Designed miniproteins, single chains, continued (2). Designs and how they scored, part 94

Each design is a single chain, and the fold is of that chain. pLDDT is the mean over its residues in the fold that is shown.

## One batch from the design tools (miniprotein)

Design m7268
Fold by ESMFold2-Fast:
Structure m7268 (fold): chain A 68 residues (1-68)
Amino acid sequence: DLSQKMRELLKQMDEAIAAGDTARARELTRQYLATMDQLLKSQGSSEDVRDAFLAMARAVADQALARV
């Protein structure tokens, strides 16, 4: 279940950020973005929609990582 995996990754990312573990937070963010791409592909989203969503998600992730 990609949805469950994404929720688990978000929880682990929050914990890594709270602990100041930047290396773990970056790796978990990478896994989250990869899982999101898989989810969007499975939903039949167009390339343009997927690109827009992934760009937004990446920007949010970059902002979160910059605060660590």
Scores: mean pLDDT 74

Design m7269
Fold by ESMFold2-Fast:
Structure m7269 (fold): chain A 90 residues (1-90)
Amino acid sequence: MVAKVGEEATVTITTADAASARYVVELLREESERGPFNASTALPAIAIRANGDGHPVLRIEESAEVLGDALIVDARLASDTVVEAVIRRL
């Protein structure tokens, strides 16, 4: 299902370990500070960067597909190895 403009989607990012999850939260917060982002390009880029830095990302799942520009509303640890981000479609 595709998110409508102004709707929020939850992004769940599963990592290999607690250090990797914390690093992914940091990268998401950096993206949030830069303003609007394209989720379809930025989320894979975050995973590639984290993997390259020795912080394996195993899975990224979206509650709804976010097309075009979005804002990161929240990014947090859901568990020791799982990151949850809330993104709003612009």
Scores: mean pLDDT 83

Design m7270
Fold by ESMFold2-Fast:
Structure m7270 (fold): chain A 88 residues (1-88)
Amino acid sequence: SKELQELVDKAVEAITKVTGVPREEVRAAIDYLIENKKLPLDKVSLSEALFYSGFLKKNGISPENLAYFTALALGLSPAEADKVVEAL
């Protein structure tokens, strides 16, 4: 949808400004997360995995949630992911 495309564009711009990761790589990560609903939790503690699961379910898919989880999928810390959300 156009609404989802605008949300993706905003998240891509915020992430590229904070991280320096190329736009195409960020967009590919976002597309993967949306289509597969997979977070690479392999590097996240059990407590963080439970937190992210609860947070996503409670708040739904928002620009903030999309930016936050995409940043984490790219290997950023929670503190760095918060800065991406602030850049939206």
Scores: mean pLDDT 63

Design m7271
Fold by ESMFold2-Fast:
Structure m7271 (fold): chain A 80 residues (1-80)
Amino acid sequence: MDGFTLLNELREAIGKEPLNLSGPEAWRTIRDFNFLAANAIDEFEKVTGTHFVAREDFLKLPQDERNAVLQKAIEAYRSA
């Protein structure tokens, strides 16, 4: 799934372990994707000192736009 791939790349970039999509808790990870993605963006902004998007604005974006924000954060981090 594209969004989970992007989220795991961002998590790895900021020094977090990838999300485990196996086992009995996988459904919870899928359900909570938007909050996990918002948390990863917040941590990315904190560790890089970059303002990227407000949490409340990110959470109200449609999924395709959230994935675009994740992609852009990863690209910004990798190009730094």
Scores: mean pLDDT 74

Design m7272
Fold by ESMFold2-Fast:
Structure m7272 (fold): chain A 70 residues (1-70)
Amino acid sequence: SQYQQRILDLARKAGASDQELQQIQELLSQLSPQEQQAIAQNAEVDGLTVQEILTMLKVVLRARAGARPA
């Protein structure tokens, strides 16, 4: 995924460990391409830290989990 690779590249530049990169990759695999794009754009604009990237991924997953079953 284009956006998955962009987020991993940004995390690497922010000093992410191999374990942190693996966790980010696992969380990204649970997201849609549109959700990945939104996170990539925020990370590129704001210069997010590794912890901020992880938080954004978790927030997006929580928002999806909060969707009504209708």
Scores: mean pLDDT 76

Design m7273
Fold by ESMFold2-Fast:
Structure m7273 (fold): chain A 84 residues (1-84)
Amino acid sequence: SHMEEEEKLDEIVDAGVVLNTLENGLKIAEAFNDEESKASLEKRIADLKAQYGAEQIPNLLKIGEIHISTRSIEKAKELAKELG
């Protein structure tokens, strides 16, 4: 890979944010009994699990949550370095 380490951390943070968005969307779809949206969101979450590995999903969720909660990509990158 010709990518810098920092670019790889940015991709991990982005994946974590996307995962948090999809998980929140899934909770909303479940609350409204929206079976079509639920199926679509579950498919996208499954694709991310296949890409990163199921065991890494809890770490990605934590990384994305930190970025969303703090609005700090640097704090999210620090957590990504600690967990990987």
Scores: mean pLDDT 81

Design m7274
Fold by ESMFold2-Fast:
Structure m7274 (fold): chain A 101 residues (1-101)
Amino acid sequence: SSMREKIAQVLEEIIRLLGEIGKIAEEKKADRDTVIRLVSASLRVIGMLVDVRYDPSTTVDQVIRELDLVIDDVRAIADTLKDERTRQLADEMERLVQEIR
């Protein structure tokens, strides 16, 4: 229960950080493929938050595995945008994942 609340908090914070990357992508006039990748990453995190709240079979290991893939996508987006702030946000996401490891 307490661990599930912590996981939900981490996912909510990652959704907030993905929203910040969305603003950067808009400012940078990111191409369609980059925007689709970011939207897909965001939807995956939202889906995990729903699973954590409503599916008692969802494990922390499953959440960590999925978040590692999301962070890889964010790093690829940072490289495409050539944006240091997006890289810093990916590093912040990794620190958040460490709180539930």
Scores: mean pLDDT 90

Design m7275
Fold by ESMFold2-Fast:
Order: C-alpha cells, then sequence, then structure tokens
Structure m7275 (fold): chain A 75 residues (1-75)
C-alpha cells in the first residue's frame, strides 16, 4: 500500500495501476482508501461496496477504466 501511495504521489499512474491490480481482494478497502485520499469522490458510497467492487472502483478512479454495468448503476 505504501508503494501505491508513492506511485500516486509521484504521478506515476501506470505503476500505480499495476500495483493496484496486484493488491489482493482482502486489502481492496485499504487500497480504495489510499486512492480516495487523492480523489475524494463518492467516498461513503464507494466504501459501502463489496471488496471486489471496491478494487474495481479504485482502478476506475486511478486509471480511468470503465466500471461494470452493475457498478455504474450503483454510482
Amino acid sequence: LEELREAIENGNREKAVELLKEIPVEKAREALEVVLEFRPVHKEKLLSLPEEEQKEAALHLLGGESLSDELSKKL
């Protein structure tokens, strides 16, 4: 998670996305919280999602990857 924070702080978006993809689902919430420190949008709603969807949301916020249709309807 510190490596993820450092990559985001340094503006290395590509590395941050790669690190985020490697983070296990059990740490998805912690990873999302790190991303939300830099992009505080829909925080309460995003943190209420299941862990797998929290990881997807973090990837979307950081890398601009498309959300699944199901997640898009929840946001």
Scores: mean pLDDT 72

Design m7276
Fold by ESMFold2-Fast:
Structure m7276 (fold): chain A 95 residues (1-95)
Amino acid sequence: GPLVEEARRRRAELAQLDKSTLIERLKNILKEMGAPDELIDRLIELFSKLTKEQQIALLELAEGYKDIMKKNNWSKEDAIGFAEELIERAEELKK
């Protein structure tokens, strides 16, 4: 359906970016969400060690959160909680 096609298109677009561009894109999303610098630095350290496919998956999740936050006017505490969730998910991908 249309949602699956949109998700596939988004993944294909991200797949064309290099790892350094994916890192900068994630940093920008986290900064716009109002995540603390300490959590951004922690997540980027973990993210840089992931495969490109894992980086794309995590970045898709971060972009989805940003869209929801803009629509629902989520708080800075919500942004912190999600940054911590992304850190946990990045650690899980190493298993």
Scores: mean pLDDT 78

Design m7277
Fold by ESMFold2-Fast:
Structure m7277 (fold): chain A 66 residues (1-66)
Amino acid sequence: GSGTIEERAEEFAEALKETYGLDEEMVEKVREALIKLLEGNYKETEEIEKLIEEVSKAVAEILKKK
């Protein structure tokens, strides 16, 4: 059963892409990480934490680059 979970993850990733201009690869990684988290797989939370840090750095670089 999917749909709502995938929709939420996709919308969030697309919002980051539109707002900050993230690369499609980063957008897809955010989407996958959110899906795993929403499925209740806490064993993969480390990947999500790492991705959040990478995304925050990408946003900071985008602000500098414009």
Scores: mean pLDDT 67

Design m7278
Fold by ESMFold2-Fast:
Structure m7278 (fold): chain A 58 residues (1-58)
Amino acid sequence: GPLEELQKFAESLKDKPLRERINEVLKKADELGVDRAVAAYIALGATPEQAQKLVDLL
């Protein structure tokens, strides 16, 4: 689904500078209709399940 696609995209950017990785993942999240907070955690290496749990705790 969209979260799994976003996770794979984030992994493809592992060799990029952190700022570039975050910006590209957030842009992709907007295209996929994924929440930006969830996307930010995925950009930082969280799984979709972990990212959603972290957002739900805030």
Scores: mean pLDDT 84

Design m7279
Fold by ESMFold2-Fast:
Structure m7279 (fold): chain A 92 residues (1-92)
Amino acid sequence: SSVDRGLKLLSELLSLAQKNEDVAAKIRGLSPEQLEDLVAALEALAEEFSKYSSPWAKQLAELYRRLAEALRRRDAETAAETIKEINDLILG
C-alpha cells in the first residue's frame, strides 16, 4: 500500500539523519509518487499518535504533521530538520 511504502521511506530518512547524511538531498530526489506515499504514511502516524494522552505521543504526532506539510510545500530543508527532531524525540 501507499502507507507501507511511505513507512519504508520514512525509516530510510530517519536512518540517514541518525548517520548525519544529507537528508535534504534525499528528499529532493524523491519522485512525486514517493512523496505522496511518504505524506500518506505521515498522516496515518500523526492520526495514530494523536489518540494517546501522553505529551510525548502528542509531540510526535505534531512533528509527523509538520513533516507532511514541509513535504507538500517541497521544503526539503524544513523536512530534513523535522526528521532530525523526530529522531531526537524517539531516541532521547
Scores: mean pLDDT 89

Design m7280
Fold by ESMFold2-Fast:
Parts: structure tokens; C-alpha cells; sequence
Structure m7280 (fold): chain A 59 residues (1-59)
């Protein structure tokens, strides 16, 4: 179903977002690179939120 597809995609982006935040923590000695990973993590988390919202609206 479309809902299952959206939930799966949202979960995938949430996992990628967490991964980017974790990588940023490991780059504490490289603050500019760490911030780039945090920005990418934020984008993934925002996309996850939008996809979960769309799935909920279709339910």
C-alpha cells in the first residue's frame, strides 16, 4: 500500500538522520565537517517527519 511505502521510506530517512548525527559526534575534532553532517541529519529527519505526516493523512 502507499501508506506502507511512505512509512518504510520515512523510517529509512530517520535511520540515515541518526547515522549522520552519530557521525557528527565522532567528528568533534573537525567542527566544520561535523556541522555538515548535522545539517544532512536535520534534512533526513525533516523528510522522515513529512513522510510520516503524509502516511498519517492517508490512513
Amino acid sequence: SEVQKLVSLAAGHAILGVGHYTQAELLADQPELAERFREEGRRHMELARELFKKADELS
Scores: mean pLDDT 88

Design m7281
Fold by ESMFold2-Fast:
Structure m7281 (fold): chain A 72 residues (1-72)
Amino acid sequence: MTEEQIEEAARRLLEKAREHGLPATVTVEGLTVTLANEASEETVKEAMRKAAEAGASGAVVYGEGKITLLRP
């Protein structure tokens, strides 16, 4: 997963949350990321990077600095 893919996915997740409310979910390169509570774009990008580096199936963002990685 590239930094550009992470930035694009984070923006799409935040736009989806704004338009449709929380929770919001996006999938990028097989990684499923859920925004459960309001968080910054930086926190969402950090969650995606950590999940990709850990080989996780996804991540859940519960707010600023509160990230859980999903195992298969």
Scores: mean pLDDT 82

Design m7282
Fold by ESMFold2-Fast:
Formats: C-alpha cells, sequence, structure tokens
Structure m7282 (fold): chain A 70 residues (1-70)
C-alpha cells in the first residue's frame, strides 16, 4: 500500500517534469501527472482512495513546479 503510493507519486512527478521540460502548458502537465499517478497506483494494487490522495499531492507538486519554472 505505502510502496504503491510512493511509486505512483514518483511516476506522477516525473511525468509533470517531463511535460514541462517539453514545453507543455501547466494545465496539460498537471492533467498528465494526475492521470499517471492514478493509473500507476491502481496497477500496483492501491485502493481508489489511496490513488486519489496521491493524485491530489501530485497535482499540488506539479502546480508548484510550474510556478517555479514560470
Amino acid sequence: EKEAAEKAYEAGIRTAEEALRQGKSEATAIRLAVFTAIDTGLKLGASGSVANEVARRVEEAARELAARLR
């Protein structure tokens, strides 16, 4: 459960960083990161509630990353 959440979070953050590096918009980077976190969490056996909580954290972190990169 914790391991699935950690891997989902890492996958989401990497997706946000890659999208922003490729010049995608903040909205697109957040959307891709959130979907990646949910998908990864569920595939690794996390419950829907855990996957959703990780997605919220990824969304917050992706917004912070986009704000710092401008």
Scores: mean pLDDT 80

Design m7283
Fold by ESMFold2-Fast:
Structure m7283 (fold): chain A 94 residues (1-94)
Amino acid sequence: SSSVLSQMQDTRRQIQQQVGTLNDMVRNNSPYTDMQSQIDQIVDQVSQLQSLVQDIIQNGTQDDRDQAQDILSTVLSDVSDGYRVWADQYNLPI
């Protein structure tokens, strides 16, 4: 539904903001524990996004599914690339 797609777009914006916050933490040499907490929040938001995609798969049109897939793929790509850079800097498990 348009409501679920709107929630997905809002979640995408939230994830982009949280990734930006994590990048700022990296630049400012924030404590490892703060970085890990921020990464956990990003992972949780991605999980929530995947739940919204499942709703669209079951109740949406083909156009809704195509839009949902594009949003999810973009977010997962951005998060994956960011996490790899952060993991390298802080010796996090990849």
Scores: mean pLDDT 77

Design m7284
Fold by ESMFold2-Fast:
Structure m7284 (fold): chain A 75 residues (1-75)
Amino acid sequence: MQEELVEEAIEALKNDDSDKLTEIFKKLAEMGEPSEEQLRKLARAIAEKYGRPDAPLDELVEILKEEFERIKKAL
């Protein structure tokens, strides 16, 4: 489930588990682009993790969309 994978990605990000995060991102790319809601949730978690909770989420969402498309094309 896409929503479950996004939650697992957020947890892996909080725990600095880069191997788990990479595995989850690959699975998300294989399942297709996450919804706007899920991308915003992931973007917010990334911003908070790196001490930028007021970061422009829309820009982070666009970056995530481009990254998932790149991963999908590499598969």
Scores: mean pLDDT 74

Design m7285
Fold by ESMFold2-Fast:
Structure m7285 (fold): chain A 63 residues (1-63)
Amino acid sequence: MRLLRAPEAFKEVAGQLITEEEWLELLREFGWEETENGEFQNPINGRLMTRQEVFDAVVRVTG
């Protein structure tokens, strides 16, 4: 999967104030998998990140 588009999509959408559920659905489309503990597995390096950490990392990288 290409995560190259995920940060760009979040940058565009973040400027329009989307709901948390909408961006989570977008993450799943780009290969992020939600674990049973509510964490997300990064499809590039396989690391587990919390919902808040994923959002913060994406926003900081793109914004």
Scores: mean pLDDT 59

Design m7286
Fold by ESMFold2-Fast:
Structure m7286 (fold): chain A 100 residues (1-100)
Amino acid sequence: SAADRARALAEIERIRASLLAAIREMTANGASKSEILGLVQRAAQEILEIVRERLPEKAEAVAAVVEEMLARMAALDPSDVDGIVAVVEEATRRIEEIVR
């Protein structure tokens, strides 16, 4: 429904904003790539649960973006914080476009 789409989008936008803020804080405090990956995996799981519940027809497309994001992050050097942030920003933007 339109209401489910609007709520899913709002929840995903909130998760994205919180995730990006947390990544910035963690990197400023010297967090490891493993710790950042763990945070991103948890946020991605929350997004997938929201999509599966509210917009099940979009779940496969969102899961594909999540899988690509995690694979790209795993391939990056642990010191490439800007690359990690860019991959997360791009993936979450694509997820919002799928949900819209």
Scores: mean pLDDT 85

Design m7287
Fold by ESMFold2-Fast:
Structure m7287 (fold): chain A 68 residues (1-68)
Amino acid sequence: SAERLELVRRAAEAGQKVVEEKTEEARADPRHTKERTQAWLDEVLAEAAKEAGEEAVAALRELRAAAL
């Protein structure tokens, strides 16, 4: 239980950091619009789901919602 929660947290933290870094990269590129950044973020989250699992993605989505 605690081990599983720690793995989910690590995966969520790693995913959040990737999303943050890539979002900043996209914002720095004048070719990217808000719509393109959102579509690109959706792709990153889908890729994270494959590696981190559904629980990690759910935690990441909650973090994203809290940030809004």
Scores: mean pLDDT 64

Design m7288
Fold by ESMFold2-Fast:
Structure m7288 (fold): chain A 72 residues (1-72)
Amino acid sequence: MEEEREFARRLLLELAEVYRKHPKDPQYIQQKQAEVDKLLKEHASDEAILAAARELEEELLEVLKEARKERA
């Protein structure tokens, strides 16, 4: 429960850092980040946070891999 909330928070922080360093991101990911951020602020149920985090995780991993390749 708390681990799932921390997991979602970490994903948001990592995504925010990517956006700050690499502003070229798809709108879909930006919308997902805003949605998850609202869920965290509203203290939504763990189920909702986990579902949002799972969807965002797949997109975030793809973005992070691309950013890493460009850094090299």
Scores: mean pLDDT 61

Design m7289
Fold by ESMFold2-Fast:
Structure m7289 (fold): chain A 90 residues (1-90)
Amino acid sequence: SLKLSEEEVEQAYRDALGNIEKAREAFKAGNKSEAARYTTAAMLQATVLDISGAKEKAAEVYRQLAELYEEEGDTDSAERFRKIAEELEK
């Protein structure tokens, strides 16, 4: 498993949440390709959090992605993100 310090875990989590906010701004601007890029960045950070054992933080990232995509009317993506978050929650 990937070993991260507590500070590195917190930074990855903050970076993931920042990418979700940037994705939200991109959707608001009508830039779906930019939103997808920020979504991918947030998912990569969530994967790092999961592999490092920070499963609750990884689940929170996916919950926020699910909420964002539900707001944008992408129900299929929202459902996938919710299922990932549920699997990570203990």
Scores: mean pLDDT 88

Design m7290
Fold by ESMFold2-Fast:
Structure m7290 (fold): chain A 91 residues (1-91)
Amino acid sequence: SEAEERRIAQLLQEELDKELEEALKEGKLTEEVVEKLRKGEGFELSPEQEKTVKEIMRRALLATADRLREEDPEVAERLRLAAAGEPVPEE
């Protein structure tokens, strides 16, 4: 349902915001890069920044999966597979 999709998107956004904030504090990303990522704007990343963003996305997916483990275990497992870079089963 639209409410379930919105719930998943909200949790993922919350976890992404936490990971982006930590990367900014650690100096791994600049404030400009973090702001562009939050807005969903397309821009060129350095190889080091691309690696950092990939790690952030992986951690955010895993954290979201953990939060959904009891509420929606099927979606939680799919998010874990996405974080591992494994193909999501098409059924």
Scores: mean pLDDT 76

Design m7291
Fold by ESMFold2-Fast:
Formats: sequence, C-alpha cells, structure tokens
Structure m7291 (fold): chain A 59 residues (1-59)
Amino acid sequence: AERVVTFQGSQSVEEMEEAARRYIQELIDSGVASRGEIVESEEVSPTESKVVVRLELTE
C-alpha cells in the first residue's frame, strides 16, 4: 500500500530532507515499508520548509 507523509516546520529544507531520509530508512529497516522516496522539497517561506515523502508499505 502507498502512503504519503508531509514534513513541515521551521527548519531548513536540508534539515527537513535529512529528517525525512532518516524516517524512510527507519521504516525500511523495521520492515514497515519496502521502499520510500522524497517526492517534493519546498521552501514555503524563509522560516518554513516542507518535504513530502512517498512510502510503499509492506502491509
């Protein structure tokens, strides 16, 4: 099954992407997801960033 997760906060795009990559890797390592990728990265404002992740769930 597919799942889309959005990370948004007062962090840089680079920081949000690092957090998203760690999240994806943790889900793959735990067997919750078979794959995952960042599909969008956006600086919403100078103080707000958004990163969208697509996951392929094992269940």
Scores: mean pLDDT 80

Design m7292
Fold by ESMFold2-Fast:
Structure m7292 (fold): chain A 88 residues (1-88)
Amino acid sequence: MEIEELRKKIPEEKKELFDQLLKLVGGNPRAIRAALELLLNYTPEQILEAIQEAFAKDPKVTPERAILYAYLKAKYGKISKEEFEKEL
């Protein structure tokens, strides 16, 4: 996965947040994909709120898991049309 190509798909106003999320996921491909989906479909405020909620529920959660939680929370919040069986 080439990070520069992924960055090109992100709206200009969200590229800084994309770079910050990439630093948090430490090269985990699943978490990088989740971060990309969040940035394409949700506002920075919605993304940060969901990540903060993950840390509030488990202060020991890893950054990769926090981002995966945010992605799943976004789906459950009826903002995404994705089906449950598509995600592991």
Scores: mean pLDDT 68

Design m7293
Fold by ESMFold2-Fast:
Structure m7293 (fold): chain A 81 residues (1-81)
Amino acid sequence: SKKKELEQKGISLLSAAGILYSAGDLDKAVELVEESIKLLEESGSLQAEDYEFASKIYEAKGDLEKAKKYRELSEQLKKKE
């Protein structure tokens, strides 16, 4: 189904973002994690941990405002569960 395809693509991009984050390529990690989040939101498969991961990448990049935004989104999603 389209939802499963979006979920699989989102998960694959999230894994790639993690590799780039570990390698210190923060700009590319941000690009892939944002694309991943968009796909996982569209598929209904987004988890609180996905927002928390985006927060960590932005924090490492020094974008504390976006890091805070994604941390707050993670906490909101945890409360919905």
Scores: mean pLDDT 86

Design m7294
Fold by ESMFold2-Fast:
Structure m7294 (fold): chain A 81 residues (1-81)
Amino acid sequence: SPEMEALLAELRARLDALAARVRADPSMTRAEVEAGLEAVAREVEARLKELKASREFQRQVIALLQEAGAELEAILAEKEA
């Protein structure tokens, strides 16, 4: 659906922006990064419920969030080394 496609595009853009900020901002703490990712996840979960998204689409969103979490963890590990 157009709403689901828009949600995926928005999610990707928000996760990309968070990763870019973590890379660029040396003052950004692990707690701030984790809080940012959790905030995105909660907002997206609420929208998935409102859209009555299929289980398949929900799995796609969860996979994107997991991939983003792994990327953010790798960035943080590099910054903390």
Scores: mean pLDDT 83

Design m7295
Fold by ESMFold2-Fast:
Structure m7295 (fold): chain A 71 residues (1-71)
Amino acid sequence: VSAAVRRLAALLYAGGVSESDLEGALAKLGITDPATIAAIRAEMARARRSTDLGALLDELSTTDLAALAKE
């Protein structure tokens, strides 16, 4: 799994993207490879099982969504 896949999975999880919306969101980004989609889904599922509310809140504060949107 690439660093880009891990970063994208973390952003989608932090953004509250549901599992039903995941494939649609990835398709809009040009990600249609089943192996890549499965890797992102697995990383999001792992994050959900190990969710530390404090860590999630810290991540959301650190990401500064306004700055990220300008990338």
Scores: mean pLDDT 63

Design m7296
Fold by ESMFold2-Fast:
Structure m7296 (fold): chain A 60 residues (1-60)
Amino acid sequence: SSMMERIRELILEEASLGVKAIHYAVLYRITGDEKYKEEFERVQEESDRLAKEIEELLAE
């Protein structure tokens, strides 16, 4: 169904954001460069938004 396809797309986007979050967290830890912390926080905010959309689609 189209709803299940949308949920799958959101889950894959969440997984991609998770990888990006780890990437920026590691770069921040190694370099101490504030830009990686800022990117990490942006990715986390986007991930939170997608998680809420998934929950709303899964809710009745």
Scores: mean pLDDT 86

Design m7297
Fold by ESMFold2-Fast:
Structure m7297 (fold): chain A 67 residues (1-67)
Amino acid sequence: SELQELLEKAQKGDEEAIKKLLEELQITDPEEQERFKKELFETEDPMKLYIERDIEVGLRLIEEGLA
């Protein structure tokens, strides 16, 4: 899987892979970007982390649209 390979590279400190993941997840806030990076480096399941962050961003966008 292309996503799985990207996650593995990012977890190893590949800055290009990290940038692509942040762009795909639309994480634009610097504090959220740093939080995602820390969690990515510490997690044993990068795919689960990605899915959880994708859901979190989606919910935040919905809440913003309802405000």
Scores: mean pLDDT 77

Design m7298
Fold by ESMFold2-Fast:
Structure m7298 (fold): chain A 94 residues (1-94)
Amino acid sequence: MTIEIELRDKDKAEALKKAAEKFGEQSGVNVTFEYESEEKIKLTVEFDAFIGDNIQLKFSFEVKGNKIIAKIEVIDKNTGETLISAEAEVEKSE
């Protein structure tokens, strides 16, 4: 599965990158990321076929004080249950 994300905020991009790295570690799946531009990230996530057909990836951002938190969730489309969740935070540059 390949996800392309355009972010206009470099701190959100960095938070998402860290969340994606943590997601790969927690899920045991291969996660790669690349910047196609200064603020555009492409994520590639490899799942077993039977999981990939029935999952939804959800990306979210939260601002908490001087920090930006990025969260990645894998949701089972059949049950709505969150199977895997990873989050990371970065400090705001401004």
Scores: mean pLDDT 68

Design m7299
Fold by ESMFold2-Fast:
Structure m7299 (fold): chain A 84 residues (1-84)
Amino acid sequence: MYEKAAEAFEKAARYAESLGPGPEVDKAVQYFREASEAARAGDPERAVELAGKAIEYLSQLGPGPEVDEAIRYALEAYRYALGV
């Protein structure tokens, strides 16, 4: 179960990276990767908290297809983390 959450957070990180370098993107990528690591470590509660921070940083960039896709993968990971 947590493997799917970790994979979804990694996909969110990759989509966030595709937005290009910037302080908000860098923080979002960092938090998504930390969330993936927390999920793999069996801490889904912490993974959800960290991913929430990443989404907050992405939301500051405004709406867009790449931002929407990164958030979509993060929300899928939330469902996997909270569903177990």
Scores: mean pLDDT 78

Design m7300
Fold by ESMFold2-Fast:
Structure m7300 (fold): chain A 61 residues (1-61)
Amino acid sequence: AVSTLTDEQLEEFSKKLGLSKRQVRGIVEALLSGDPVIEAAARHDSKLTDEQVEELLAAQK
């Protein structure tokens, strides 16, 4: 899936989550993949809380 986040949104999430913009984009694309294994791996490897993941997905609209 393609991330619809702007560079500004990527920078804000990068600062909030302590990740690079590339990592934030990669996590979003994994979460939007529709593959439950890839989604679960992205959630686990990013060490993000469920709340942080939901906030990131809500920004995709």
Scores: mean pLDDT 74

Design m7301
Fold by ESMFold2-Fast:
Structure m7301 (fold): chain A 60 residues (1-60)
Amino acid sequence: MGEKEEKEKIEKEIREEAYKIFEIDDALQRMIENVKLLSKINGKSQSELDKLIAYIKKNL
């Protein structure tokens, strides 16, 4: 079923991002990854994600 395939893909992506965040010892890097994950969950495009990440890096 298409819905099952979509859910599996989303779950895999979220799991990979969450795992990376969990493994991050540096609070700065963890913040960036959390912003990236939240943006994906809220349906932001890659372009918006890139802008947000660049802004964080620039101001940290």
Scores: mean pLDDT 64

Design m7302
Fold by ESMFold2-Fast:
Structure m7302 (fold): chain A 75 residues (1-75)
Amino acid sequence: DAVMEELRKLRERLAAEGSEEVRMELARFMVRVELETNGTEEEKEEILRELEENRDLVSAAGLPMEEALREIIEE
């Protein structure tokens, strides 16, 4: 459960700090984990770059990270 352990640690940091930076770190981690099983290295790079470029969009939209990540991955 290395993935679940890292996810828990990131969520604990988010709860304690509540910062956008921590929230984005959690989102990037989730995207990386998702792509490790089904995506190529190029797809992972593309999605992470897109997430980084659209950081303001993800935050401003007020979307749950899961929904925001699904939308970015679907792009």
Scores: mean pLDDT 63

Design m7303
Fold by ESMFold2-Fast:
Structure m7303 (fold): chain A 70 residues (1-70)
Amino acid sequence: SEEEREKLEKFAKETKEELLKAVEKGEITPEQLREAIERYREQYEKSTDPLAKEAGELLIEVLEEVLKEA
């Protein structure tokens, strides 16, 4: 539903902020973000569950945004 999408978008935004802070502190490297993006692409590309695909796309988008801003 639209309401669930709004909740997912808010969660994605908060997750992005936390990941950016972790990169700034040196807890996560850009290389680890690139590896995570590739892993999630492989994982969710093979998924037959539409909800898992949607969640995976949002997660990949967040990781890509963090990588670009970090």
Scores: mean pLDDT 78

Design m7304
Fold by ESMFold2-Fast:
Structure m7304 (fold): chain A 56 residues (1-56)
Amino acid sequence: SIPVLKGVLKEESVDPETGEKVRVYEIVDVKTGEVVGYATERLVDGEWRIASIVPV
């Protein structure tokens, strides 16, 4: 079956090197409740953009 994934916001911070606002999410399998990865978004030019996705 295809997993249904949900991002759960865990923290907001500011990158000291760039000054960009950063959000870190845990990626959770909705059916099992297991954390399967992490996603990072950055605020660039007024828009939230995915910077990385890392599987566990």
Scores: mean pLDDT 82

